Designed miniproteins, single chains, continued (3). Designs and how they scored, part 86

Each design is a single chain, and the fold is of that chain. pLDDT is the mean over its residues in the fold that is shown.

## One batch from the design tools (miniprotein)

Design m10983
Fold by ESMFold2-Fast:
Structure m10983 (fold): chain A 90 residues (1-90)
Amino acid sequence: SIDSITSRISTISPRLASITRQIMQGVGITNATSIIGLIGMGRTDRAIDMLIRGGIPRSQARRIVTQMSRFPQSQIAYAGRLLSDASPDP
């Protein structure tokens, strides 16, 4: 669940958990997993495009991606792993 993922991320960073929750609530867990993976790989333009296609306004999408990209890559990867594990079986 979104709450379970958010709680686990909060143990390493409440701020990262808040940003991750915004993405999950806006576009769903499956799309959020892909977006966070793209941010972790430095593919920020593609992450922004996916947020916009999910219905997030361009200015908000840019802010979300910029905020998350400022976190250590290890923390972004951890968030992405938690979302991947919570997706229905691949």
Scores: mean pLDDT 85

Design m10984
Fold by ESMFold2-Fast:
Structure m10984 (fold): chain A 105 residues (1-105)
Amino acid sequence: RPALQRALELAKEASQKLEEAIEYLKNGDFDKAKTLFNEAVKLIAEAVRLALQVVDDETRQKILELSGKIAEAAERFNRGEDPLKAAEEMLKAVKELQKLIEEAL
């Protein structure tokens, strides 16, 4: 349970950073948004690693699917291809990750 609780904390912190990044994007501050977005990606990677150590096979597959969507959103953001939409898609995926972790607790 401590690993899942820590994964949930990291996923929640990633959501906060993505919400801040979205606000900066709406204000035209791409550099600040990029910094927050990259911090969120690192937090998500840690949350996924911790969750995958303790979840069942069904939950593991769902987390891996969300990880794929998160990676696609990160690539789109890094290419500058609608960064606001990419950040919003990543936030949606991270909130789905939070629910999966909470259900596994």
Scores: mean pLDDT 88

Design m10985
Fold by ESMFold2-Fast:
Structure m10985 (fold): chain A 104 residues (1-104)
Amino acid sequence: AAARAAALSHPEAVAAIQEMLDKLLETVKSTPGVTDEQLAEIEKLAEGILAAVRAGDLDAFQTNAARLGRVIMEALTDEQRDKVFRALNEASQKFVEAVRAARA
């Protein structure tokens, strides 16, 4: 927990998470069938995640991330979820690399 909080506070890790969230929001905005209400909720949760990582708040990070996952699973079709998860997997690789660089 403490080691992950320290990693989240690193500028490189914060930048990687911001890039991941920006990519997620672009993917969701370009996805047909997402309502304005669902998009607003996803944007609010993404802002909550970014605020939590900047603060090193693991509990807030986990809570917002879990809620974001649930909203995505509920709001999106299987095809739309596949597109979002592909974008997230790509961003996750960059995040892992940024965390490793920050800890080296």
Scores: mean pLDDT 70

Design m10986
Fold by ESMFold2-Fast:
Structure m10986 (fold): chain A 113 residues (1-113)
Amino acid sequence: MIEVPVGPRLGAGGFAAGNWGTGVGSTASQETLDKAIEAAKELGIDPEAVAVNLREDPDVPGKRIFSIAIVDKKTGVGYAGALVLPADATSETLTDEQVRKLVEAAVENAKRA
């Protein structure tokens, strides 16, 4: 499979799909990423790529969106999900259960599509 790795590195100018929310919110800690990868494996996904972000909801001031994107290496299927959290939520306050629920939501969204 051929991919043009220079495409996304030529600049964001309309092509930064993998960076949704990262420019406006906090990136999750390594511990949160590790938990998300483990939860994905428990659900039968072989994660090739994982991105986890916590950002403010652009439509609702004072709300935060905890979002995830995963690609299953075996199937090439993309999984994306989001969980709305209180305004004071941070990467450090995220619980294992919240991370697991986010991954489960992403898998359920893919099954519905």
Scores: mean pLDDT 61

Design m10987
Fold by ESMFold2-Fast:
Structure m10987 (fold): chain A 68 residues (1-68)
Amino acid sequence: SAAEEERKKKEEEERKEKEIREEGYKTLFDHNEDMYALANEAQRKKLEAVTKHFEELRKKEEEKEKLK
């Protein structure tokens, strides 16, 4: 039937479009991973600096209480 042939052609075109999209996403994903790694490093360094500052504040408070 001519209708069945048209349906098969549409399905094949949709398959090809999906494959092209997936290949494009792979390339974009690799680039994005590098960008995320750089952002995570900067974020981690900030968190470490803040954590160290709070630890120093805690030690100063504890020493003040012991000196009473």
Scores: mean pLDDT 70

Design m10988
Fold by ESMFold2-Fast:
Structure m10988 (fold): chain A 65 residues (1-65)
Amino acid sequence: SYEEVRREVVRRAQAAGKANPDMTDEEREAAARVIVRAVAERRGAELSPEQEEELVRAAVEALAA
């Protein structure tokens, strides 16, 4: 489900942010897109453009937390 994809994206982003606390905003954006893509690919999930952008925003926030 989309909720399960979102949960895994946030969990991976939080772990990556803790491991890399000194990331720039540009690095966080790039990392967020990589995480979203990796999770979607592994789960065989087809995301709408709106869903992908929402997940990227959620991942960026989680990376910065």
Scores: mean pLDDT 85

Design m10989
Fold by ESMFold2-Fast:
Structure m10989 (fold): chain A 60 residues (1-60)
Amino acid sequence: VPVFVAEPGMSPEQAIRRAAEALGIPVEDLEVDLRATEDSIVATLSRDGEPVAIVRVPHP
């Protein structure tokens, strides 16, 4: 699956929308699972139960 890295200071929601646009999939058709790590927030984007992308949002 592709990995998208958000720009510093970008919100997880903004990063997810950008990834959805890059994939050509409406954000409303994506299931989002968010996990916090020490250095970032990681969003796993799934469609119909299958992962299609990972979005990493670094802490500022």
Scores: mean pLDDT 80

Design m10990
Fold by ESMFold2-Fast:
Structure m10990 (fold): chain A 129 residues (1-129)
Amino acid sequence: MEIPEEAREAIEKAIELAREAVEAYKKGDLELAEALLMEAMAHLQKAVDIIGDEELAKKIDSLLKENPPLTVEDMFRLLAEIFELLGEYYKEKGDYELAAKTYETAALLYEAIGDYEKAKEALEKAKEL
């Protein structure tokens, strides 16, 4: 199955926004970090809708139901988990470059909230591609 270019562009925009959210969070700008994380999530939802994979959509819906974000740190964790699911999806489709980028972004988000164990696991997944 060919991955639509529009889905790739949406994911790359979400990666950019996630990196900006990490920098805002490090500066203590929680309001800006939250806004950037919400925008990143919107771009990821657009990518998932374009991809049209039913199993991927179900996995993301399950994450949203089980982990409602109450804090900015919860939003970082949720976004990181969505990027990991996308990394697994692109790995299965043979797009190792995009899979690596999504895993690396998940690691960056986990590291920002002090979840160094999850960050390390995500980086190892990127290296094993």
Scores: mean pLDDT 84

Design m10991
Fold by ESMFold2-Fast:
Structure m10991 (fold): chain A 86 residues (1-86)
Amino acid sequence: MLSVEEAAKRIYELGNKLLKEIIDKNLSPEEFQKKVDEFAKEVERILLDAGMDEETAREVAEQIKKALLDYLENKSTEPVEVVIPI
């Protein structure tokens, strides 16, 4: 059984790998969604291996997926409010 610390480490490594692939390889929207979904499923599996309940593991995996998507969106989206000094 994986420790919670080992599970967290593996999840971080997977997240970093996914971020690198998204940034470096300019994935299509379909490929992007597929990679994110595969990441969430792998996270759920790691959490189950760490002894987490199926329902909790799924919820945590979805939360991590949402956080990753929010992080990527915030990097590409700037506030539309620009102060023009006139």
Scores: mean pLDDT 70

Design m10992
Fold by ESMFold2-Fast:
Parts: sequence; structure tokens; C-alpha cells
Structure m10992 (fold): chain A 60 residues (1-60)
Amino acid sequence: MLAEVDRAWAEAREASRHPATDPEAAARLGAAMTRLAEALASDDPEARAHVEALFREWDA
């Protein structure tokens, strides 16, 4: 789970560097965010805490 979260986060960050009008980057961002949401919904407290920390950094 954590390795998938780290990969999804890296994909999301890379995709977010492209303009919002880039449809391929937007699709990659959406897929990565879905993976992060799946980790947040999991019963793994380490995965949830890791994703929450990443989102806190991004939202701030």
C-alpha cells in the first residue's frame, strides 16, 4: 500500500505541474487522486496517515 501511495503521489505532483488545460496531465492527476482516495478509505492506519500528511502539505 505505501509504495502505491508514494507512486500515486509522485504521479499527482508531476501531473499538477502541467497546465490544467492539458487533458493527459488531468487524466493522470485524476487516476492518482483516485489511488490516494482508496488509501484513505483503507483500514491501514499507516497508509491513511501518510496520505493525510501529503494532502495537508498540498492543500496548505
Scores: mean pLDDT 73

Design m10993
Fold by ESMFold2-Fast:
Structure m10993 (fold): chain A 68 residues (1-68)
Amino acid sequence: SPLVARLEGLLAQLEQLIDEGAPEEEIQRVVIEIVGVLNELRERDPETAERMEGRFGELVRRAVERYA
């Protein structure tokens, strides 16, 4: 699925930005893109969206811990 491939790339990019300690603004931009793709995927394949949302939630938790 093109949406799944795009989402996997965005999740990998988010993880790299968090690991590199990128500015919060850059992380926020990638998060917004991920949310958009997840919303599209949820409409077409809710089971895959739920799984990907779990991975995304873990990365968001790491970012919040870093920037809180």
Scores: mean pLDDT 83

Design m10994
Fold by ESMFold2-Fast:
Structure m10994 (fold): chain A 110 residues (1-110)
Amino acid sequence: DKEKAVAEAKTRVGSALSDTIASGSFAALARAFETALEEVSGKYSEEVAKAGAEVFRGYADVLEQMGKSSEEYARIAELLREAADALSGSVEEAKATLRAAAERARELAA
């Protein structure tokens, strides 16, 4: 059930990103990238990556507006845009970018 699997993956990634908005936390952002990497490493990786790109782009738009009054949210929006662009490309590049993005977010959380 491809459509159901993709919808469930999109919901899991969206939930992790919702936590990022609520907290403004780079640790929450790292978890969102880790969740996306896990999802695009599974079945229907190409369709999941495209759905993930849409979710990341939508949240980046919201965080860009919040970033006008917060440097942390502006930085989170930049990282989400970079991840969305990578998820719109090849699955292999998406995985590499999500791994690097998660590591970068973990460094910013320290």
Scores: mean pLDDT 82

Design m10995
Fold by ESMFold2-Fast:
Structure m10995 (fold): chain A 95 residues (1-95)
Amino acid sequence: STMAKRQLEKDKEEIRKRIEEIRRRAEEVLKRAKELKENKGDGMKYSVAKALVEAALRNAEKAQKLLEEGNVDEAREYARLAEENVDAAEAVVDS
């Protein structure tokens, strides 16, 4: 169906944009976490934020692989998990 193909393309584009935003936010959080370690000596916040960012990037990679396989619903779930990990990392560096 032409309509089903168009919806699938839109869903894939949505998830691709979410993965790009996750990667951008992850890079920003890691930069902020490094600044906390270097300027304030907060090595524990750095370590926790880094672990959460690494989890986010693993989930984003899994989402991308699932998207390439056509598993849109599972890709969306892993993108959501990655977003939760980035949100948690941001909360750590903001604390």
Scores: mean pLDDT 89

Design m10996
Fold by ESMFold2-Fast:
Structure m10996 (fold): chain A 99 residues (1-99)
Amino acid sequence: KELNKAAIAYAAATMYYFAASKALGDVYRPKAEETAKEMLEYARKKGNKLAIDIVEEGYQAGLKLGEKYKNASPEKAQELIDKGDKYLERAKELVKKDE
């Protein structure tokens, strides 16, 4: 139950980091990839297929959002990063509750 909520929050964080990545010259791409990888590895360890699917869908959606936001202002890119950070913080709390 908490694992699926964590996957949703990690997917959201991944999407926001990818959304900001192109506008900032891909400096946030490694953070987006590591965020998705962290949750994907944990979901695979737990054998939770739904959590895996959620993170993979978030990754793909994030790549599409990166293209849409490639010309975003620095202020908009920072807003997206701030949202990503908020979701990542929540996601890590949810993983701790699952463990």
Scores: mean pLDDT 82

Design m10997
Fold by ESMFold2-Fast:
Structure m10997 (fold): chain A 71 residues (1-71)
Amino acid sequence: MTIIDLEKVLKGRNVTIEKEGDKFIVTPKPGEDLNKVIEDVKDALKKLKITDYEIEVEGSGSDKKIVVTLK
């Protein structure tokens, strides 16, 4: 999976996506529902046929990031 594949599936979401090795960092923009973004990421991974991954939430308050680690 490439960053482009994930960007295509998450098209129209109010997020930024960064790739770091086997990790993707998805940062919700201000005002986005974190739980909705997590569900959108899970749906995206399912559409890309990726089943072996971990999702972690890093940060606090309004500075939360979703870290997706591929296995």
Scores: mean pLDDT 73

Design m10998
Fold by ESMFold2-Fast:
Structure m10998 (fold): chain A 63 residues (1-63)
Amino acid sequence: SRDELADRILEGGKKVAEATKDPEGAEKALQGGELAAKGVRDGDEKARQAGVQLGVQGALAGR
């Protein structure tokens, strides 16, 4: 279901944030996960894509 997918996206974002040693990267990963999950729940493709992009930027910043 959409809710199950959204919950898994939120969990993924939290795990990336926890693994990231860069505070800015961790914040972006968390915000990206929340935005992507909201996009999935609302059927908003633009919000989902924006959330994924933000999450990826957060993960890369933690290098």
Scores: mean pLDDT 79

Design m10999
Fold by ESMFold2-Fast:
Structure m10999 (fold): chain A 122 residues (1-122)
Amino acid sequence: SSRDRELLQQIFEVGLRASEEIRKLLQEALTLPPGSPEQIELLVQVLDVLLRELREVRRLMSQLPPEVAAIVEDVVRLWTEELLATIEKLLGLPPVEIPEDASLDELIALVEELRARARALL
């Protein structure tokens, strides 16, 4: 429907803005000494941007038909997995296991957990 297209466009725009912010933060983090407090603070900021993105996507997805929401959830899960793996590697933390069928709420909880672990390094 036209409403579903509008919601998908909003989700895409949320993802694009978040990706641009994350890219800039990661570029800056990679110029800093590995494991420095300054690098860790930037990686926490990346997780904050990801949390804002996931929460906004969750709000928009609640208005989509279940079959369309499932596709969005799959794409968001893959993006979240790749980003968390990158951040975990940079932080020297053990990887968090993400279930293959992880819901958006479960992804948000996993990101919040990694954020808490990252802050504990400061």
Scores: mean pLDDT 89

Design m11000
Fold by ESMFold2-Fast:
Structure m11000 (fold): chain A 88 residues (1-88)
Amino acid sequence: SLEEEIQRINEEIERLVKEYETAPDSKKDELKRKLVSLAQRRIRLEYEYYYKNDILDPEKLAELHRFDVELTRKSIDEAFEIIKERIK
């Protein structure tokens, strides 16, 4: 289900953030790219969840859209910082 896939992505993001904290510098860029890719996938699934469940709250949709735009327009380094702030 969408909810189960979103939960799995949340768990993977948390694991990768923790892995990043102890990773050697040579692997940090790869982990950042994976995290940004997962966050982008999570945003797409959250849009599907909202539309499937008829959740048309303008504030929730605007917040999700803002996050999507930030991840798309920012550098990988900046996107990674945004993801860390928004995960919990």
Scores: mean pLDDT 82

Design m11001
Fold by ESMFold2-Fast:
Structure m11001 (fold): chain A 71 residues (1-71)
Amino acid sequence: MLEIQKILLETMYKNKDSEKTREELIKYLQEKFKLSKEKAEEIIDSLLNTLTDEDIQLALNQLNGVFPKKK
C-alpha cells in the first residue's frame, strides 16, 4: 500500500497526466510484484478512487522530505 502510494505520487509528479500515471503504475506492479495486468488495474483503480486532488497535493508535499535525495 505505502509503496504503491509513493510510486503513484512520483509518477504523477513526473508525467502530470492521470492516464500515464495509471499505465506506469500498472507496469510497475506487473514487474515488481509479478501481478497480472487485470489485478494491477484493480488495485490501482481502487487506490485512485480513494484519492482527491487535494489529498494528492498534500501527500506529495509531505513525502518530498522522505524521498531519497539525489545529488
Scores: mean pLDDT 60

Design m11002
Fold by ESMFold2-Fast:
Structure m11002 (fold): chain A 74 residues (1-74)
Amino acid sequence: MKEVKLTLEQPLTDEQRAAIEAAAKAFGAEVEYDPEKNTITIRGENADEARKAVRAVLAHFGVKIVSEEEREVP
């Protein structure tokens, strides 16, 4: 499976987090948000499509992505 990790410039609100979770889930991907590190982790076979949806939601809310990491996981 692919794992994508996005580091954000700003903390997410509960509404923004819910919208991101819904977007990733629509593509069958799991999403995890870490409020201490301001990171979103997306996992699944459709992680690339989920990443595009999550990026669109972040852009809509004006939340900037500082860094992005991608790796294969078992």
Scores: mean pLDDT 81

Design m11003
Fold by ESMFold2-Fast:
Structure m11003 (fold): chain A 61 residues (1-61)
Amino acid sequence: MNQQAQQLAQRALELLMQVYGVKNGIVSPINTRPSNAPKVLQQLQEQLERAERRLREQLEE
């Protein structure tokens, strides 16, 4: 499930970026520092990775 998991993760990331873009255009309302954006993105990516891992485990369960 390596390639399938990667494809799913990429699709989820695309959806997340779209939803975030529609909501606030990827602009953080808290602390307008440029270093704030990558932190938010990293958190989103971590959540996505966790969801992917959970999905993979659930499929095996």
Scores: mean pLDDT 58

Design m11004
Fold by ESMFold2-Fast:
Structure m11004 (fold): chain A 96 residues (1-96)
Amino acid sequence: SLLETAERIVEIYKKVRPDEKLRPVEELSDEEWASLVKRLLEDILSGDITLSEEELKELLENVRKFIEYLRSTGKPSHIHMADELEELAEQLEKQS
């Protein structure tokens, strides 16, 4: 489910950013979720966050599910967010 996808992303985020307080998953808007995911992916690309290969693969699988959800809404704002997240995910997927 989308909720399970969100919860998996939050588990990874809390592990790498334990001092940052997140609101409950159910209280986050799609825009807030997209911003959180974007920041997480950017921090990994910059080297500010290091994940194991297994953690990165799990994160990217859940990010891909979120991207598909955003596209499925048909909303221009959500499609734009999906495109931005896809570019970041593709950059990470190409890293060894």
Scores: mean pLDDT 80

Design m11005
Fold by ESMFold2-Fast:
Structure m11005 (fold): chain A 64 residues (1-64)
Amino acid sequence: GEKLLQELLEAGRAVGAAIKAAQKDLPGAELDVTKVEGKKVTVTATLGDEVKTYLAEGDKATLI
């Protein structure tokens, strides 16, 4: 039981990391979770004409 909850918490942590990175790079951007692959999450941040996509895993988010 607990292992499944931990996997969900890890995915949530990755989303949190992507949100922090997006807010640092594009404050006020619209965030969309476009893909979830196990512990890896892809988030797109849109601010006007500027679009940035982040791949997040654990506490780390990388711009792609």
Scores: mean pLDDT 78

Design m11006
Fold by ESMFold2-Fast:
Structure m11006 (fold): chain A 80 residues (1-80)
Amino acid sequence: SMELEEDLVKLGLYILAQVIKQNTALLSPEAVRLAQQVDRELTPEQIKEMKERVMKELGLKSESQVRQLALEAAQRALEG
């Protein structure tokens, strides 16, 4: 569904925002802005709810699988 792709993109951008905070990463200025916007707009509780929704919808059993799919979705959004 479109909501699932949107949740995956937001999760991926949130993960990138956490990486930016803890390490100096060479990301485009646009990617940095979008990641920081998602981090500002979503709480850790909302991120947890999104992860649980994605895991349920896709039948996933591990957070590492969600993380990989989320980062791939964020990459698609940044390239399109």
Scores: mean pLDDT 82

Design m11007
Fold by ESMFold2-Fast:
Structure m11007 (fold): chain A 65 residues (1-65)
Amino acid sequence: SSALEAAKARLQERRETLRRNVKMLEAQYEKYKDSLSERDLRAMQMAIKNGRELIERLDELIARL
C-alpha cells in the first residue's frame, strides 16, 4: 500500500540521518577523547550507543515492511 511505502521511506530517511549523526559523534569522540572530561566522554559514549541501538531497531522495522 502507499501508506506502507511512505512509512518505509520515512524510516529509511530517519535511519540515514541517525547513521550520519552517529558517525559524526564517533569522529568527535576519537578526535577529543584525550582532551574531554570523563563526564563528557561518557555522555558521548552513551549517545553513540543509543544511536546505534536505534539504527538496529529501525533496520528491523524496515525489514518487516
Scores: mean pLDDT 88

Design m11008
Fold by ESMFold2-Fast:
Structure m11008 (fold): chain A 88 residues (1-88)
Amino acid sequence: SLEEEVRERHERNTVSEEEREEFRELNERVIENLRKAAEEEGLEETLREIERRREEILETDSPTRFTALALRLIGVMIDELLRRRKEE
């Protein structure tokens, strides 16, 4: 049936439960490392963005979605670092 085909395609295109758990642990580690780096450099805007998006990032079951969110945070961090360098 159409509903069975949709379900099978969703299951084929989704990471296994074990892989999702591994990705969740990696996600937590990546975000914590970004937070520590931002804290050590005094990047207040980056820290606010990490905290604002923390729950969204940690609750995502999609490696692709997580990667997009993490890259966005890295972009914020790089932008803040570059602005601080220009103000020196």
Scores: mean pLDDT 74

Design m11009
Fold by ESMFold2-Fast:
Structure m11009 (fold): chain A 77 residues (1-77)
Amino acid sequence: MSDEEEIDLASQAITEAAQRLAAGEDPRAVVEELVRRAEELEKQGMTHAARALYKAAVTIARNAGLDELAAEIEARL
């Protein structure tokens, strides 16, 4: 897998998360889904894509005031 494929996968997941947030979905649920997807990507060796999803999850969690969740995810970076 190339960096370009990892960027495409991460961009798609982040775009979906942004759309869900815009639709008024629970930020905690969106963050938990991004973390789960990042963990699956890590298992496949896609560390760059996984890291991008963890960073997106941290940003969303912080914006939603989920500071403990944000700190937990950031500890994986």
Scores: mean pLDDT 81

Design m11010
Fold by ESMFold2-Fast:
Parts: structure tokens; C-alpha cells; sequence
Structure m11010 (fold): chain A 80 residues (1-80)
């Protein structure tokens, strides 16, 4: 069975700091899943258009014949 979830949020701040925090959260999520005996991977992509940066992180967890895919899409707006 494959389960997909998408979480979309708009945040204000520094895109580089937001990306770094998200990457650390993804690494922690993968580590926790592996400690529970699951196979886990993550990927992060970044797209910038002017003052707007879109950061997409996808975590894939495989356990007991099931695949769980969670995609987090953060739209980062730079604040003056």
C-alpha cells in the first residue's frame, strides 16, 4: 500500500535558514524511522522566483510492505 500526504505552508524569513532547519528536521525524521526498523530517505529541492523561494522536501518511509510519502512544500517570503 502507498500512502501520500502533502503539507503546504507559507512562512516569512530567510530562505537559507528555513532550508537548513527543514533539512535538519528531515534528517531527524529519517533517523527516527530507521531506529524503528523502517527504510527511510529524504530529498529537498529549492526554486527561487524573485523574492519568493519554494522549498519542497519529500520523505519516503517503507515499513511492513507499506510505503508512506510525505511532501512538505514551504513558500518562503523574504521580509524587509
Amino acid sequence: MVTKQVIERTVKGDPEEVKKKLEEEMKATVAAAKEEGAEATYSISVETEGDVTTITATVTVKKDGNTYITTVVLTVERVP
Scores: mean pLDDT 81

Design m11011
Fold by ESMFold2-Fast:
Structure m11011 (fold): chain A 89 residues (1-89)
Amino acid sequence: MIDDLTRRSFDSLTRTINSTMSTISDQSIISQVQNIIDNMAQAIKDNDIDAFYASMDKMIDIINKNNMPIIIQMDIGVTQMTIAINDTT
């Protein structure tokens, strides 16, 4: 079940990504990230924790492949996410 901590982590992720996306001119990257956010939001609505984590893995892949200035760390055992802006990308 998706708890309040996971929902707050998702809100934090969405805010961090939106602030970073304002500096990105590549519409392909923007579209890919937005689709993943939409999938994560749907998983939260459906209380589907497996779909939520699958979408988060895709988000981490997109961030890493496109050198986006965002760090995501996930603790599955506590259902927590740590989100930060990476200044080294």
Scores: mean pLDDT 65

Design m11012
Fold by ESMFold2-Fast:
Structure m11012 (fold): chain A 85 residues (1-85)
Amino acid sequence: SLAALREEFLAWVAALEAEIKARVEAFKAAHPDDVALQRAFIEQLLREAYERIKARIRELYPAMDAEAREEADRALAAIERTLAS
């Protein structure tokens, strides 16, 4: 069902957020005094996260109905705008 697909996607995103948080905390612990390096790492990690989200949406796209695809298309467009800035 679409509800099950949405729940699966949200659980996947939650796992990705936990992974990102752990990697940020580990990097800050390894480089506590280098704020510029920490910022560059976080920016790169967020770009990689957006690309992974985009890829996951595309993987799930064939299983979506027309309404879910319209929502996915809007999400992908928003991600592309974020990555372009």
Scores: mean pLDDT 84

Design m11013
Fold by ESMFold2-Fast:
Structure m11013 (fold): chain A 67 residues (1-67)
Amino acid sequence: SGMEDIERTAEGLRRALLEAGVSEEEAERKAQEVLDIGKKAMEEYGEEAGINAAQRAGVRAYLEATA
């Protein structure tokens, strides 16, 4: 389901941030932001839009945190 894909994207980001040395609090906060972005896009524009929004937000969050 789209929700499972969005949750998997957020969890994947959390783990990647922890591996990159980001704090647990910051990694969880960033993962929650991605989850919320994906959920909102899914509510407004449907499942595929939610998955795509979460993936894009996740990549952006990772690059910003590791730059």
Scores: mean pLDDT 88

Design m11014
Fold by ESMFold2-Fast:
Structure m11014 (fold): chain A 100 residues (1-100)
Amino acid sequence: SAEKEEQWEEILEQVKKFLEEVKEKLLATKDLEKRKQLIEESIDVIADVIEKLKEAKAPEEFIKKLLEIVEKTYEELAKQSDPELQKLIKEGVERLRKLA
């Protein structure tokens, strides 16, 4: 039990770190098409993590914690983004919610 909980907490921390790196890259990127690509690629990475957690039979509580972190980060990014990027973020988050 404890060993598995430790592994899931490590995944949450890795996801937090990944999302902070995505935020930094977006702040450094002014080209809209590159910003869209970065968001799409980040959503694909998070989708893969959620699917792998489900395959590993991670508790629903950990998947919910992951989704909460992800949604909060993307909501913060959306507030500072172009309408086209906001739409892409919203669609990506909806995809992740359905997977979780």
Scores: mean pLDDT 83

Design m11015
Fold by ESMFold2-Fast:
Structure m11015 (fold): chain A 81 residues (1-81)
Amino acid sequence: MTPEQARQEGEDAVRAAREGIEDLEKELKTVTSKEQARDLLIKLVAVYILAAQAEWAGLTDEAREIKERIDKLGEEVDKKL
């Protein structure tokens, strides 16, 4: 993989992660059961993997921002459990 390809994959991961978080924040507003909350936690893990990919691509600040948003969202989901 070229450095340019690695950078692009990292940028794509950041974009996908941000979109994923926004979608999960919307889903959280509709969560009324423990089962729905657990499903959100599983989806949140997928977004965390994207953040890790961004970090490995050298997008450390963006990855940190995403991870902080994930932690906050996870905390809000836990309150629904």
Scores: mean pLDDT 81

Design m11016
Fold by ESMFold2-Fast:
Structure m11016 (fold): chain A 143 residues (1-143)
Amino acid sequence: DPDTIERIRAYRDRLNAAFDRVIDEMRKKNPVAAEVLTLLRDDLNLRLDNVIESLENGDATELKSLENGLELTEIRIRIGELVNENPEILPDVREGLERLQEILPDFNAEGAVELILESARNLDTLKENKKKLEEALEKLKNS
């Protein structure tokens, strides 16, 4: 269906509008939880943009794939750091994600919670992966 890209863009626009609303309300209540939700929005946007790019131009180049992997890894490192430094924010983060799912019923709040918790649990692995991605990017750029 030639409308697939337009449907993904329309979903992305609705997703961002829902996140902006939830982030604004959360920022008044818990600024650190709002930062986690902002980073999660950035993660989701990057993944949706990668899907759109793949559908328009075919598979990403090795360089673009590594750059995207690095950016996603950096976002998830920051989420993990914020959660490990501020574990008391988790109830407010969950509340924000539940509110997001009320606004956008197709949003997977449980999947988003698991991404946040995995980022905190696997922080050392994420930092190791960042180093490997940076080394791969440097090697590719100097080839």
Scores: mean pLDDT 89

